# Ledger of designs, part 100: designed miniproteins, single chains, continued (3)

Each design is a single chain, and the fold is of that chain. pLDDT is the mean over its residues in the fold that is shown.

## One batch from the design tools (miniprotein)

Design m11686
Fold by ESMFold2-Fast:
Structure m11686 (fold): chain A 100 residues (1-100)
Amino acid sequence: SELEEILRRLEEIRRRAEELIKELKEILPKLSGKLKEQAELLIKELETLRRQAEDLIRELRENPPRTPREMAIRLAELLVLEGALFLAERRLRELKEKLE
């Protein structure tokens, strides 16, 4: 059940990262200069986050944790990715607030 919860949360990170990338690409034509550069950097970071979530999902399905220690390591990796998603959502909100 812990593994299923971790997998569900990783799939949510992957899905949300894809949604944020789409939103950023939609606003990108409205941006110029430093704001455009910040949006492009955020897209690249979100693409990395999406890949990291996909890779961890694959690794967990191929090599499920066998010990509480291994499970704790995977939970820690999940929490790092969730933190990165939270910061990305905040940065997108700040970019949207600066649009006319």
Scores: mean pLDDT 89

Design m11687
Fold by ESMFold2-Fast:
Structure m11687 (fold): chain A 99 residues (1-99)
Amino acid sequence: SSSEAADLSIYEQGLKLIKEGKLEEAEKLFLKALEEKPDFAEAHYGLGVALKEQGKLEEAEKAFLKALELKPDFLEAKGELGKVEADLFAKNLYETVFG
């Protein structure tokens, strides 16, 4: 459908912004896309990547979990979730030992 082409364009634009280090712009683009289409799994994934690269690990985890809720076979989201979970575990372990 024509909406699928628009979704792909938004997703590709967001990924380009992430690649260029324009993380806050990518976050805003994906949030706007999700206001129009809350079930857009790829936008939740892109939001998660933008949040993760900003160090917003807890928010990134929620975004990847939502992407996987909408699309359980989304291997890229599952891979990124695993990385964020490992980073959160390391942070929590450090705070437990040294906090």
Scores: mean pLDDT 86

Design m11688
Fold by ESMFold2-Fast:
Structure m11688 (fold): chain A 51 residues (1-51)
Amino acid sequence: DEKLKKLLEKILGVSPVGVDDDFFDLGGNGILRDKLVKEVEKEFGKTFPIR
């Protein structure tokens, strides 16, 4: 999903990001995870599982 990919790149400051990349492997932390979940719910109206 292009919007999800762009959100991940924006939140983590990493590009390019693959759809199947693990959030924490990309250098995410608890604060960034919470921001990502909130942005995903805002944009897509659904939950996003972070591993």
Scores: mean pLDDT 59

Design m11689
Fold by ESMFold2-Fast:
Structure m11689 (fold): chain A 77 residues (1-77)
Amino acid sequence: REEGLRLLREAARRFAAGDYEGALRLLEEAARTGDPEVAAMAAEQAEALARAAEARGDLELAERARELAREAREIAA
């Protein structure tokens, strides 16, 4: 759980810095820790990343982020 939370914080920092690809990778790692709370938070952050990527015209990254959000919600269930 602590590792997953650290990965989520790092993902948020990358996202704030404009590193959307790096943020997505860290969210993928956070979800893979298997903690349901971490996975739920990763899903929410992935949805936010998808909206930001879509707004800047990166439709492929937006779709990958939405796919991660769906997978992470399954882990959280």
Scores: mean pLDDT 84

Design m11690
Fold by ESMFold2-Fast:
Structure m11690 (fold): chain A 60 residues (1-60)
Amino acid sequence: ARYLALIASKSTPRIFGVAGEDEAEARANAEAAIPELEAELSKKLGRPEELEILGVLDVS
Protein backbone atom coordinates (compact mmCIF):
# COMPACT_ATOMS: atom_id res chain seq x y z
CA ALA A 1 0.00 0.00 0.00
CA ARG A 2 1.22 3.50 -0.88
CA TYR A 3 -1.24 5.57 1.15
CA LEU A 4 -2.53 5.39 4.71
CA ALA A 5 -5.75 7.08 5.85
CA LEU A 6 -5.75 8.04 9.55
CA ILE A 7 -8.96 7.65 11.52
CA ALA A 8 -9.29 9.14 15.02
CA SER A 9 -11.84 9.10 17.84
CA LYS A 10 -13.23 12.53 18.76
CA SER A 11 -13.15 11.77 22.51
CA THR A 12 -10.49 9.04 23.01
CA PRO A 13 -6.75 9.06 22.07
CA ARG A 14 -7.16 6.19 19.58
CA ILE A 15 -5.92 6.26 15.99
CA PHE A 16 -6.45 3.67 13.25
CA GLY A 17 -4.75 3.34 9.88
CA VAL A 18 -6.40 2.10 6.67
CA ALA A 19 -4.28 1.41 3.58
CA GLY A 20 -4.90 2.06 -0.12
CA GLU A 21 -2.93 2.18 -3.36
CA ASP A 22 -3.85 5.84 -3.92
CA GLU A 23 -5.27 8.67 -1.79
CA ALA A 24 -8.84 8.17 -3.01
CA GLU A 25 -8.74 4.40 -2.32
CA ALA A 26 -7.25 4.88 1.17
CA ARG A 27 -9.98 7.42 2.00
CA ALA A 28 -12.76 5.18 0.58
CA ASN A 29 -11.42 2.17 2.53
CA ALA A 30 -11.34 4.31 5.70
CA GLU A 31 -14.93 5.53 5.16
CA ALA A 32 -16.05 1.90 4.70
CA ALA A 33 -14.22 0.84 7.90
CA ILE A 34 -15.61 3.54 10.22
CA PRO A 35 -19.00 1.92 11.13
CA GLU A 36 -17.34 -1.35 12.24
CA LEU A 37 -14.53 0.42 14.11
CA GLU A 38 -17.06 2.70 15.86
CA ALA A 39 -19.13 -0.33 16.93
CA GLU A 40 -16.06 -2.19 18.25
CA LEU A 41 -14.64 0.83 20.10
CA SER A 42 -18.04 1.73 21.59
CA LYS A 43 -18.43 -1.86 22.85
CA LYS A 44 -14.89 -1.92 24.29
CA LEU A 45 -15.28 1.43 26.11
CA GLY A 46 -18.95 0.98 27.09
CA ARG A 47 -19.91 4.34 25.57
CA PRO A 48 -20.84 5.74 22.13
CA GLU A 49 -17.76 6.69 20.09
CA GLU A 50 -17.54 8.72 16.87
CA LEU A 51 -14.64 8.38 14.45
CA GLU A 52 -13.44 10.80 11.79
CA ILE A 53 -10.83 10.79 9.04
CA LEU A 54 -7.93 13.09 9.97
CA GLY A 55 -6.17 12.82 6.62
CA VAL A 56 -4.27 10.60 4.21
CA LEU A 57 -0.49 10.06 4.21
CA ASP A 58 1.80 8.95 1.38
CA VAL A 59 3.83 6.07 2.90
CA SER A 60 5.51 4.83 -0.31
Scores: mean pLDDT 80

Design m11691
Fold by ESMFold2-Fast:
Structure m11691 (fold): chain A 75 residues (1-75)
Amino acid sequence: SLEELKRELLQAAYKGDVEKAVEYAKKYLEAGGDGKELIRQLTVVEQTVKASDLPPEEKEKALKAIEAAKKVAEE
């Protein structure tokens, strides 16, 4: 389902898994998901990561994964 794809995408992005974040973003859009809604959700996750107590290295990985997923959603 679109909800499951979005959940997997947001989890992958938060964990800094760039490959999975890109994969699930593509699957979400291919399944008819809204790219603008996806960008909105990824922006919320980005703000959450920046405000979190995560180690700097984990924040950098998560922000990189979020950025990669956003680029997929912009196309």
Scores: mean pLDDT 84

Design m11692
Fold by ESMFold2-Fast:
Structure m11692 (fold): chain A 75 residues (1-75)
Amino acid sequence: SAAPPPPEVAEEVERLVREALAAIKAGDLERAERLAEELDRLAEELRDSDPAAALYADMASAFVRMAIAIEKSSS
């Protein structure tokens, strides 16, 4: 089984996702896209040191981008 991400990384990813979902709900898709970019950067920073944590951040970014796409299609 893959090891869980470090608690500090999990908390940061959860914070960024929460902020992105709040931005989507407020109609601020530009802010949500910037927060997805922050998740992408976090994943890249972790890629060599903690691949499992990098995957977690990458999956979170993909989730946010999917939520943005759904909101755009609902407008």
Scores: mean pLDDT 84

Design m11693
Fold by ESMFold2-Fast:
Structure m11693 (fold): chain A 64 residues (1-64)
Amino acid sequence: MKAVLVAVGLSKEEAEELAEKLKREKGYDEVEVIIVENIEEGKKLALELLLNTDAEVIPVGPIK
């Protein structure tokens, strides 16, 4: 199974660490990391991915 990690406001290092954790704990074959600047962009991307792929979409990040 493929997953996409949509990281809002995280560093590349933090996002990559979470992606590795997801591969180990959930058994994903592939986890793509996408870093976005704000929650609105994260929501748009997550919706587009859900409509266009069978991959699991996982949004994470600090919300202000």
Scores: mean pLDDT 75

Design m11694
Fold by ESMFold2-Fast:
Structure m11694 (fold): chain A 78 residues (1-78)
Amino acid sequence: RPSPRALRVAGRLVREIQDGKLPPGTELSQSEIARRYGVPQGPVSEAVRLLERAGLVERVPDPRDPRRTLARVRERAR
């Protein structure tokens, strides 16, 4: 089950996407999200998985490190 911290991170990301603070096409690394909210990367990884399941973000390869993925904000898909 997602941790309470992961749910909080996911909720904040959803709100920022809905408020237009993270427009479609925005790409964020897990490290950037961790710094943004002051949380460890574990909860961030869980939050990104939740948003991916909800169709709000997709995982794309990080061009600076091919073993890492970025969370890219999706345009609202049908």
Scores: mean pLDDT 76

Design m11695
Fold by ESMFold2-Fast:
Structure m11695 (fold): chain A 55 residues (1-55)
Amino acid sequence: EEEKLKKQIELLTKSIKNTDEQIKVAEATDPELAARLKKIREQLLKIKEELEKKL
């Protein structure tokens, strides 16, 4: 169970990093997309915190 949770947290960490890179590009070219990506990033962070609390 803990092993599965750690793998899920690792996957979320990679998703957050990818979203951060997309936000940097979008902030320069598409502020609407940047705003949406920031909201997604916030949700991913909350999910990661929830999973970390279950360890």
Scores: mean pLDDT 82

Design m11696
Fold by ESMFold2-Fast:
Structure m11696 (fold): chain A 79 residues (1-79)
Amino acid sequence: DAVAEAEAHGRRAFDLLPEEDRKELIESLDQAVAAAADGPEMLRRMAEVLEQWAEKFKDKYPEAAEHLRRAAEILRELA
């Protein structure tokens, strides 16, 4: 189940991030979902958010960044 795998990577990243950063990431994902016209667009927008946050955290939280990047890759494959 690709969706479950993407969710598992997201969950691992969330566990590695400070609470404040987790809340901001969740809010960004929620906004991406709300802006999408259909399922495929929703998945692409979510993947873009996860990729941006992975880039932001690659130096400070490299393990979290890797999990976010893997989740984004799976979502792009599903879109």
Scores: mean pLDDT 83

Design m11697
Fold by ESMFold2-Fast:
Structure m11697 (fold): chain A 69 residues (1-69)
Amino acid sequence: SSSVVLRAALHDLLEAVEAAKDTEEAFAILRESLKKTKNPEVQEVLKEILEKAKDKEDIIRLLREKLAE
C-alpha cells in the first residue's frame, strides 16, 4: 500500500505529466522529480516507470495503476 506522502507525490506528478505537451516533456518531468525527491519509495516508483514506459500515455497509465494500489 502507498503511503500518504507517496500518493501525494504521484498525484502531483500525474497532473504535471497530463499537462506535458509531448512524451519528451513527460519523461523530463519524471527525471527531474527523480533528481529532487528524497523519498526512496518515490524514487523506486519513478525508476520502475522510467524502465517500463515508452511514451506519455504509458507514464499516465502506470502512475494511475500505482495510485489505485
Scores: mean pLDDT 84

Design m11698
Fold by ESMFold2-Fast:
Structure m11698 (fold): chain A 69 residues (1-69)
Amino acid sequence: SEEERRKQAEQYGEEAVRAARKGDAETAVAHLMKAYSIDPEVGKQSRERAIKAAREAGQDEVAAALEKL
């Protein structure tokens, strides 16, 4: 269903935010790409949250990498 699809995208988005906080750029990018492929709006929102989370955690290189997506 559309609702299940959105929930799946949100789960990938949450994993991307967690990875970004931990300094794992590769995992953050991979999960954001999955979220974008399922629901572009959720992907966009998750990218913004991941960038913010990375910066707040001092992961400046991860934040810069995500901004280039």
Scores: mean pLDDT 88

Design m11699
Fold by ESMFold2-Fast:
Structure m11699 (fold): chain A 107 residues (1-107)
Amino acid sequence: MAAETRAALEDAARAAEAAGATGLAAIFRGMARAAEAAAAIPDVDEAAAVLTEAARAELARAGLAEHEPAAVSLVDALRDEALARGEPLVAVVARWARRITADLRAG
């Protein structure tokens, strides 16, 4: 699970970067680095907090702190979907990352 989620997020980051979506690329890179840690956390809210912190840290490092609200909103939406579906957060994240990668490569 964690390795699949990390790979999906890394692919999404590359697709976002190629599309010129630098903030989104930084968010995906941050989340990818935290995917293993998030996968080890059974609580969806705690796993979401880890992904949000990692995305914020990557955005700050890249000088893209203005995108932090978007990172928070994204992780909150993924958390809500995971809770509603009774799925692990990392599974929802991987599915979403694959979808957005396809959308970014198509447009």
Scores: mean pLDDT 87

Design m11700
Fold by ESMFold2-Fast:
Structure m11700 (fold): chain A 67 residues (1-67)
Amino acid sequence: MIGVEIYKKKAEEEAQKLIDEANKSTDPQVREELLKKAQEVLDEAQSYIDEYNKNVKTAEENAKKAK
């Protein structure tokens, strides 16, 4: 759990840096490329975390229902 949270935090920091660079750019194409990269970083991290959390929740639900 702690390691996954640290990984997510680092991904959010990397995405924020890309967003900051996009905000400094006056070129719409460069801005869109940087924002797309930021979104991809966040989506990959979120997908991994969601899959992990789904598996944990399913195991907890099964433990509560199975006697």
Scores: mean pLDDT 77

Design m11701
Fold by ESMFold2-Fast:
Structure m11701 (fold): chain A 86 residues (1-86)
Amino acid sequence: KMEAIEKEGQEKLLEASQEAQKGFRDAYEKSKDKSELEKVGSDSVKTIKKVAEETAKKTGSKEVEEKGKKLVEDAEQARKEAVSAV
């Protein structure tokens, strides 16, 4: 049942990414403070990176590891874009 473990890992990565994106969006809409937005964005990237590393280690799946790296890159880019927009 390696496929089930990989699916759980991917679901956890997606959940962490979605939660981080929501928190970041809320911060952007409420304050638009560049320093606060940068902090929330940085914290979100750290959280996604931690979940990605733990999930990759638990599953041993290269596919899960690659997906996690992509989500970290996407979160980092979104942070830079939002900070630049303020």
Scores: mean pLDDT 74

Design m11702
Fold by ESMFold2-Fast:
Structure m11702 (fold): chain A 66 residues (1-66)
Amino acid sequence: SAREALIDRVVETAGKFLAANGFSEDEIKEVEERVRREAQALLDAGASDTYVRAKAGVIVAEELLK
């Protein structure tokens, strides 16, 4: 579905970005699980695709600032 494709895309994008920035496989997995949960919850609440992508970006940015 378009929904599953969007969720998979934001999770994959987050994972690639974290890998490029030196995060471990375990750290990447934890953030990917968080991005997937947030994306699912937002889409269930009727959020736009743009908002879901923006929220995923914020989650990744917060991990970089730790």
Scores: mean pLDDT 87

Design m11703
Fold by ESMFold2-Fast:
Structure m11703 (fold): chain A 63 residues (1-63)
Amino acid sequence: DNIETLKKIYKELLKLGLMSEEEYQRKLNEIPTLPKSEQERLAKELTEKLNKRKEEEEKLKKL
């Protein structure tokens, strides 16, 4: 399920304008070719970074 997690993260990065459409397509094609250990590491790291950014933005909006 790391593949689905990575796809979701990259989709969010695309929506936030942090990634181009071309880069997004390239990343999607690369995900299934990555070692499982790398997929797991990236899914954890990118999910944590994305959630932290969203939490910080929500916190600032409430101030």
Scores: mean pLDDT 76

Design m11704
Fold by ESMFold2-Fast:
Structure m11704 (fold): chain A 88 residues (1-88)
Amino acid sequence: MDPEELDREVQVALILIELAIAIMDAKKGNIEGSVEALRRVLERVRSLPYLTPEEKATILAGAEDVVKATGNHPEAVRILEELREVLA
């Protein structure tokens, strides 16, 4: 594996970890922390050279679960909409 592909895979793993943390934060009532984690996910997605269709689907599903866990917080919904556009 070359260094660029390794960095990409590490960033994807970090995105999935951030989504898991965001869901847990929202379920504990830490909506602000959950929204900040979604912002970090969006910025990581924007920095990646590519994502596979499977990775895109997994990230989008995770982000949708975060939004639901926040009770459809307006800022979380906005970030999800931007994420859908970036992943299109």
Scores: mean pLDDT 85

Design m11706
Fold by ESMFold2-Fast:
Structure m11706 (fold): chain A 67 residues (1-67)
Amino acid sequence: DEKEKIEKGYEILEDALLNGRTELSEEEQAYLAKFEEALKKGNPEVRKKAEEIEEKLKKAREEKAKE
Protein backbone atom coordinates (compact mmCIF):
# COMPACT_ATOMS: atom_id res chain seq x y z
CA ASP A 1 0.00 0.00 0.00
CA GLU A 2 2.69 2.53 0.95
CA LYS A 3 4.70 1.40 -2.07
CA GLU A 4 1.69 2.19 -4.28
CA LYS A 5 1.44 5.68 -2.76
CA ILE A 6 5.14 6.25 -3.38
CA GLU A 7 4.90 5.08 -7.01
CA LYS A 8 1.92 7.36 -7.66
CA GLY A 9 3.76 10.27 -6.05
CA TYR A 10 6.70 9.75 -8.38
CA GLU A 11 4.42 9.54 -11.41
CA ILE A 12 2.72 12.82 -10.49
CA LEU A 13 6.00 14.64 -9.89
CA GLU A 14 7.64 13.33 -13.08
CA ASP A 15 4.57 14.03 -15.21
CA ALA A 16 4.36 17.60 -13.89
CA LEU A 17 8.05 18.14 -14.60
CA LEU A 18 7.87 16.70 -18.13
CA ASN A 19 4.83 18.85 -18.95
CA GLY A 20 6.55 21.98 -17.62
CA ARG A 21 3.90 22.56 -14.98
CA THR A 22 4.99 24.62 -11.99
CA GLU A 23 1.67 24.25 -10.14
CA LEU A 24 -0.21 21.09 -9.25
CA SER A 25 -3.98 20.61 -9.19
CA GLU A 26 -5.78 20.16 -5.87
CA GLU A 27 -6.18 16.44 -6.56
CA GLU A 28 -2.49 16.09 -7.44
CA GLN A 29 -1.50 17.98 -4.29
CA ALA A 30 -3.69 15.65 -2.19
CA TYR A 31 -1.95 12.63 -3.71
CA LEU A 32 1.46 14.17 -3.05
CA ALA A 33 0.48 14.65 0.60
CA LYS A 34 -0.16 10.90 0.85
CA PHE A 35 3.16 10.25 -0.88
CA GLU A 36 4.99 12.47 1.62
CA GLU A 37 3.36 10.57 4.48
CA ALA A 38 4.73 7.35 2.99
CA LEU A 39 8.20 8.93 2.81
CA LYS A 40 7.95 9.66 6.55
CA LYS A 41 8.49 5.91 7.09
CA GLY A 42 12.18 6.57 6.38
CA ASN A 43 13.01 4.87 3.11
CA PRO A 44 16.19 6.78 2.11
CA GLU A 45 16.19 5.70 -1.56
CA VAL A 46 12.61 6.86 -2.08
CA ARG A 47 13.33 10.10 -0.25
CA LYS A 48 16.41 10.83 -2.36
CA LYS A 49 14.51 10.29 -5.60
CA ALA A 50 11.63 12.49 -4.42
CA GLU A 51 14.06 15.25 -3.39
CA GLU A 52 15.67 15.23 -6.85
CA ILE A 53 12.32 15.57 -8.60
CA GLU A 54 11.05 18.21 -6.16
CA GLU A 55 14.26 20.23 -6.59
CA LYS A 56 13.77 20.25 -10.37
CA LEU A 57 10.16 21.36 -9.92
CA LYS A 58 11.25 24.10 -7.51
CA LYS A 59 13.75 25.45 -10.03
CA ALA A 60 11.06 25.42 -12.72
CA ARG A 61 8.74 27.42 -10.44
CA GLU A 62 11.49 29.97 -9.76
CA GLU A 63 12.08 30.41 -13.50
CA LYS A 64 8.37 31.02 -14.07
CA ALA A 65 8.23 33.52 -11.21
CA LYS A 66 11.07 35.54 -12.73
CA GLU A 67 9.39 35.53 -16.14
Scores: mean pLDDT 67

Design m11707
Fold by ESMFold2-Fast:
Order: sequence, then structure tokens, then C-alpha cells
Structure m11707 (fold): chain A 61 residues (1-61)
Amino acid sequence: MIEEIRELAERLLSRTDDPVLKEAIREGEREAIKLAEEGDDSKAASTFVGYVLRGIGDVLD
């Protein structure tokens, strides 16, 4: 799970120049990895997706 989150975060960061979205992706990666290290892979994945979606919403506003 940790490797998959890092890989996805890197791919998303490479495809955007928006600083708000970049920050949301970085925060989501950080929080998701923390949860994955605690053994909750499902919560880690949903947390990462939630941060990315929130970041996209903030950019669209």
C-alpha cells in the first residue's frame, strides 16, 4: 500500500502545476502513508483519495 500511494502521488504531482492541488496531494500522501504504517491500508487509500478530491474541488472554486 505505501509504495502504491507514493507512486500515485508522484504521477499526480508530475501532471499538475497548480500549487493548491500539489499541496493537497502531498498532504494526502503524508497522512495516507501514516495510516498504512499503522496497518490500515483501506483507510490509507480512502484518505489519499479524499485529500486529492478536496484539492481538485478547491482548485475548481
Scores: mean pLDDT 81

Design m11708
Fold by ESMFold2-Fast:
Structure m11708 (fold): chain A 58 residues (1-58)
Amino acid sequence: SNTPENWLATLRRALEDKDEAARAQVDRAMTTDAGVPASDAQLERARAALEADLAREA
């Protein structure tokens, strides 16, 4: 299941660890309506937003 915590862990693996499987999972989930995969900048913004949301829920 894609809990916010699991999703954050996947984003961190894709961006920090350069995990190709994690990046492929993120690309599948974050494809735009135009069918364009998210950029690294968009993924970093998503990670920062999710980290802020999880800190707020703590």
Scores: mean pLDDT 72

Design m11709
Fold by ESMFold2-Fast:
Structure m11709 (fold): chain A 66 residues (1-66)
Amino acid sequence: LEELYEEALRLVREAGRLLDEKGISTPENASKLTALALRAIGAYLDNDEEGLRQVVEDLRAFIESL
């Protein structure tokens, strides 16, 4: 669980940096990233390992789409 949460936070930081560096920190992209970050926090607090795995995959897909 801790490792998945750390991975999710790492991906959130990476996505945020990419948005900033590419100049695509639009309200739409910021909203999507914020929603993913909140989902990761919620899953971690709920001890939801499957939820964290899904958020990690969704974060990777989001980064790949940038």
Scores: mean pLDDT 81

Design m11710
Fold by ESMFold2-Fast:
Structure m11710 (fold): chain A 81 residues (1-81)
Amino acid sequence: MKNPVEMETEIAVSMALMLASILSLIAKRSEDPEKAKKLEEIAKRAREAADEAMKNLGSKEALEKLKKKLEEARKEAKEIE
């Protein structure tokens, strides 16, 4: 069994990738090109944060950075409404 930090990182990565997929889908359905572009930029950053965390499995610092980037992504997505 993986250590708790690795398991938490994998869960956070899954959440980041799910958020990115949802934002990309909303962007594709958006009639506003500027809104669509902003949502795709947030989705790209969420995917990049997930990739970085996966490269540093077991690091508490990497997990904290991923959690912070996920919070920032959620906040920015809400501001686009």
Scores: mean pLDDT 82

Design m11711
Fold by ESMFold2-Fast:
Structure m11711 (fold): chain A 89 residues (1-89)
Amino acid sequence: AAVDKIDQMVAEGKSAEEILAYLVEEGLITEAQKDLLNKYLKSLDNVSFVINAGLELGVPVEDVIKLAKEAPNKPNAELLAEIVKIKLK
């Protein structure tokens, strides 16, 4: 399943950019969403990244708030993985 592959990529130390490339390959996000999220990764702190990426991907606001509270203590690749796993529910 895509969730298992995403978890494996995080465990292997793959970057958020590599995870985004995989998500496009699997048809889970668009190329435009990948490009936007890559800009967020380069320009935003973890909290702002979670808020902007979560809203772009249509994650419920309550789930975005929960992730934003954890964001300062997690790598951005793990935060991206959590956002995508919520989207796939």
Scores: mean pLDDT 84

Design m11712
Fold by ESMFold2-Fast:
Structure m11712 (fold): chain A 63 residues (1-63)
Amino acid sequence: ASEEEIKKVEKEAEELLKEREEKGKEAAKAAEEDPEEAKKLREEVIELIEKYNELKRKLEELK
């Protein structure tokens, strides 16, 4: 793989980490007002974690 491709995937992984943190904060805020919404947001956080792990695995293969 090209060095540029590796760098691009690393940036995508960094963005997923940021999105996970933002969704985690939303879930925490929602937990006090709407437990159902908080549960849904936590499921989205889990999906982001899985996506991040897939990208990390791809990065290891590209190195």
Scores: mean pLDDT 79

Design m11713
Fold by ESMFold2-Fast:
Structure m11713 (fold): chain A 68 residues (1-68)
Amino acid sequence: RADELLAEGDELRKKGLEYDSQGKTDEAIKYFEEAIEKYTEAIRLDPNNLDAAAHLLGAATDLVSLKN
């Protein structure tokens, strides 16, 4: 289940990056926020999942860059 949430988060983050590359900032933000929710749930289920933690940090960094 945690691995499934990680994969869902990765797909959402990929969509966020696609919208960001198109200059669609609001859509990119939406997808990065959804990815963060999936990664956060993965960490909640497995707090020692370093991959989920790394992906969460990456998605959060992408989101902060767009909101600045």
Scores: mean pLDDT 80

Design m11714
Fold by ESMFold2-Fast:
Structure m11714 (fold): chain A 84 residues (1-84)
Amino acid sequence: EKRRRAQQLVYIAQAVMITEKEEITTEEAKKILEKEGIPVEEIPSDTDYEELEKKAIEKIEKIMGAKVEISEDENGVLKARAVK
């Protein structure tokens, strides 16, 4: 559970480096990375997922230039949205 959440935030962080969006889902992030031929960063199975989540969110916030709200849908897909 924590691993899946951290992995999704890493995908979003990678995608926002190459696209300008105020709102992005994990599914959109994966499509962007695949289309641009950018390798997805897989997180290790044996790591501090809470620390990885914090670092990924900090990276997203830095790139977007705003605080970010993270939400989860009924299927467990994350969405990052810039809060003005």
Scores: mean pLDDT 79

Design m11715
Fold by ESMFold2-Fast:
Structure m11715 (fold): chain A 94 residues (1-94)
Amino acid sequence: SMKKREEELEEILARIEGLDLKIAVARGMKRANPELAEEMEEEIKKAREEGKKLVESLTDEEIAELLEYAREVRGWDDASLADLKALIEEWRKE
């Protein structure tokens, strides 16, 4: 049961990381290539909407469990955990 829960938490964390990376890459491409600005803005918007739906599907208890998983299993430091918490709060707000 613990192994299955860790697999579920890993899938959620991987999805959050993937969306955050996609947004960062699209923002970088938008800055580097102004001709792609409209396309990149649409990709950012879609990724942010998907991120919002993902984090809104999680309870506060599940978010706390995800942060504990990132710390204990993934070995994330306090700075990375603070960044993850800030990202979740940003996506919930927008």
Scores: mean pLDDT 87

Design m11716
Fold by ESMFold2-Fast:
Structure m11716 (fold): chain A 55 residues (1-55)
Amino acid sequence: SREEGLQNAVDLLLSQGLPETAEQVREIYESNEDIEEAERKMLEAITRALHAQAA
């Protein structure tokens, strides 16, 4: 489900040492009525953060 997807993303980001990004994606989910737009923005934030951490 979408809620499970959000929780999995938050857990992944926390395991990667990205608590600020985890909080950001949670806020995106809660602030956007349009779930598709929220998912797109969350994916963009997650992708950018993970790429920035890649050596």
Scores: mean pLDDT 75

Design m11717
Fold by ESMFold2-Fast:
Structure m11717 (fold): chain A 95 residues (1-95)
Amino acid sequence: SMSIEEEVEETLEEARKLSLEEAKRLLERRMSILTARIMALRVEIATLRRLNAPAEEIAAKEKELDELKAQLERLAEEGKRLTGEEFPIPKFPAP
């Protein structure tokens, strides 16, 4: 129902209301969920490529993947600004 951008913004607003320790736990949980979504979408894209799905369908999923990666990076950067701690972003190897 919510866009990923809206979901990330709500997470950051909630984090600002919490103690530093609680904000860190919230951000870590949300980053973990977003990372899982990225991993699932990468598997979906690989499957579509293997099935020779239409280029436009693959392109739509790749756009979604890029948006998820951008929002994960935003969450890590803003999380560091809020907590003073680094949030490591996993490497997503190219296919």
Scores: mean pLDDT 85

Design m11718
Fold by ESMFold2-Fast:
Structure m11718 (fold): chain A 79 residues (1-79)
Amino acid sequence: MSAAERAAHARAVRAAILAELAERGSATPAELFEAVRRRLGARYPVTRADVSAAIADLAAQGRVSVDPETGEVRLAAEP
């Protein structure tokens, strides 16, 4: 896979996570993996590592928050 294809795949996974969280408010990493796989997996090979990397990237950008005790992910409150 080229760097451009990998970057496009990562963006698609992040977009799917944000869309799922916008609809349900919060989800565990396992629930997000199943949601992303359902949204993209028929057309894209999605792994748990892809979802974990996307969650970490979104958290670093301040777009989602992760509960440090449970790992539950939610949309970050925008200031």
Scores: mean pLDDT 78

Design m11719
Fold by ESMFold2-Fast:
Structure m11719 (fold): chain A 73 residues (1-73)
Amino acid sequence: SELEEVRKVLEEFGKELLEALKNKASNEEIIKIYEETKERLEELRAKSKDPELKAFIDRLIEDLRQLIKKIKE
């Protein structure tokens, strides 16, 4: 399902972010993880015909942006 594709992207994001934090990655590396995840979510959004899923993905992208902002500073 489309929701399972979103879940997989989030699972991979979480794994990459936790590994980056464990390794004391730079802010640039953390931002890159967010940007790559955002691109993957935007592709899923564009592929979907479900307006509720599109809205959910838009909120996720913003929530992840806020999370990264808090992690950086």
Scores: mean pLDDT 87

Design m11720
Fold by ESMFold2-Fast:
Structure m11720 (fold): chain A 76 residues (1-76)
Amino acid sequence: SLEKSRELARQIVDDLEAAFYEKLAELAGVSVEELRAIRTQEEVDAVIERMKANGVSPLELALIRAVLEDLAARRA
């Protein structure tokens, strides 16, 4: 049914976002709650700088930045 398909799609997206935030929290040395609270470009930049200091590659940082900016924009 359409409702079950929509619920499954939302669950998959939520699970992927949760896994993404958990991995980023580990890489940045911050809490998942802090990452979920990001709404501004300055907050994205701060998290990216922490990941950079922790040895994340420039290519990975660029991809992570794009995803964080998209997620922040969707919540604004």
Scores: mean pLDDT 79

Design m11721
Fold by ESMFold2-Fast:
Structure m11721 (fold): chain A 60 residues (1-60)
Amino acid sequence: EEEVFETLAELFQAAVDLSLLRLKGASPEEIAEAQRRFDEAVARFKELEPEFMEYLKSLL
């Protein structure tokens, strides 16, 4: 529960960081590292809250 909120916040932060690096024209290595962190955050969120994803699908 608390871990879910923490993981969601981490996912949001990773998305912001990736977007900022892309906007700044950061090096391909920096962008790739940020993309990797974002992908890891997505994977962690899906592992912790598969029911939340199903819930969101039911609302759409």
Scores: mean pLDDT 74

Design m11722
Fold by ESMFold2-Fast:
Order: C-alpha cells, then structure tokens, then sequence
Structure m11722 (fold): chain A 76 residues (1-76)
C-alpha cells in the first residue's frame, strides 16, 4: 500500500530538517571562506569546502525525499 498521510508528513518534516541543517552548514562555510581569504589559511578553506560538500549532500537528499512525497501524494 501507499504510505499513510502521517508517514508522508514525517518524511516532509525530516526533509525540512535536512534543508535547515544544509543552510546552516552553507552559512558557516561562507564565513570560513571569507576568513580564509582574509588570512590566507588553507585549512579554513579546506574546512569550508568540506562543509559545502556536506550541505550539498543534505540538500540533495532532502529534495529527493520531498520529490518522492509529492509523487506519492499525487498517486494517493
């Protein structure tokens, strides 16, 4: 059977939480990149890139979940 409305809502809430975390990581990465440019610190630049990569994964996963929920709602 199709997921319940409650299960779909839980998936949407999890996806929204992932998007929020991705945004927080992107903001932190931007601050670290700015500091790296000001100081020439390569370690800060590498940390910024790591956070950008993590944010990208979380955002991608969240968008996949939201897309699946939308498709399941349309078929229900």
Amino acid sequence: GLPSEEELKELEEKAEELLKRAKELEEKAKELRKKAEETGDKELLEKAKELEFEAGILEGLALIILGLVKLLKEKK
Scores: mean pLDDT 84

Design m11723
Fold by ESMFold2-Fast:
Structure m11723 (fold): chain A 75 residues (1-75)
Amino acid sequence: SEEDEKLLAEIQRLVDEAEEYVKNETDPQKALEKIDELIKKARELLNKLTSPEAQRRGLAQLFYLEALKVEVELK
């Protein structure tokens, strides 16, 4: 649906922001706080997805954000 595609685009923007933050933020505490904020927002958007296909796509992006969090925690 148009609504699901809009939500997925918002989740993708959160992923893009997380990638740039992990790459560029030298303070691991600030990076961790930011990634946690983005994960929370992504989960809220994921819960609004209605089609199974959109839910799978959103969930894959959420798993990627969680992987970025692990990367930040290992800094």
Scores: mean pLDDT 85

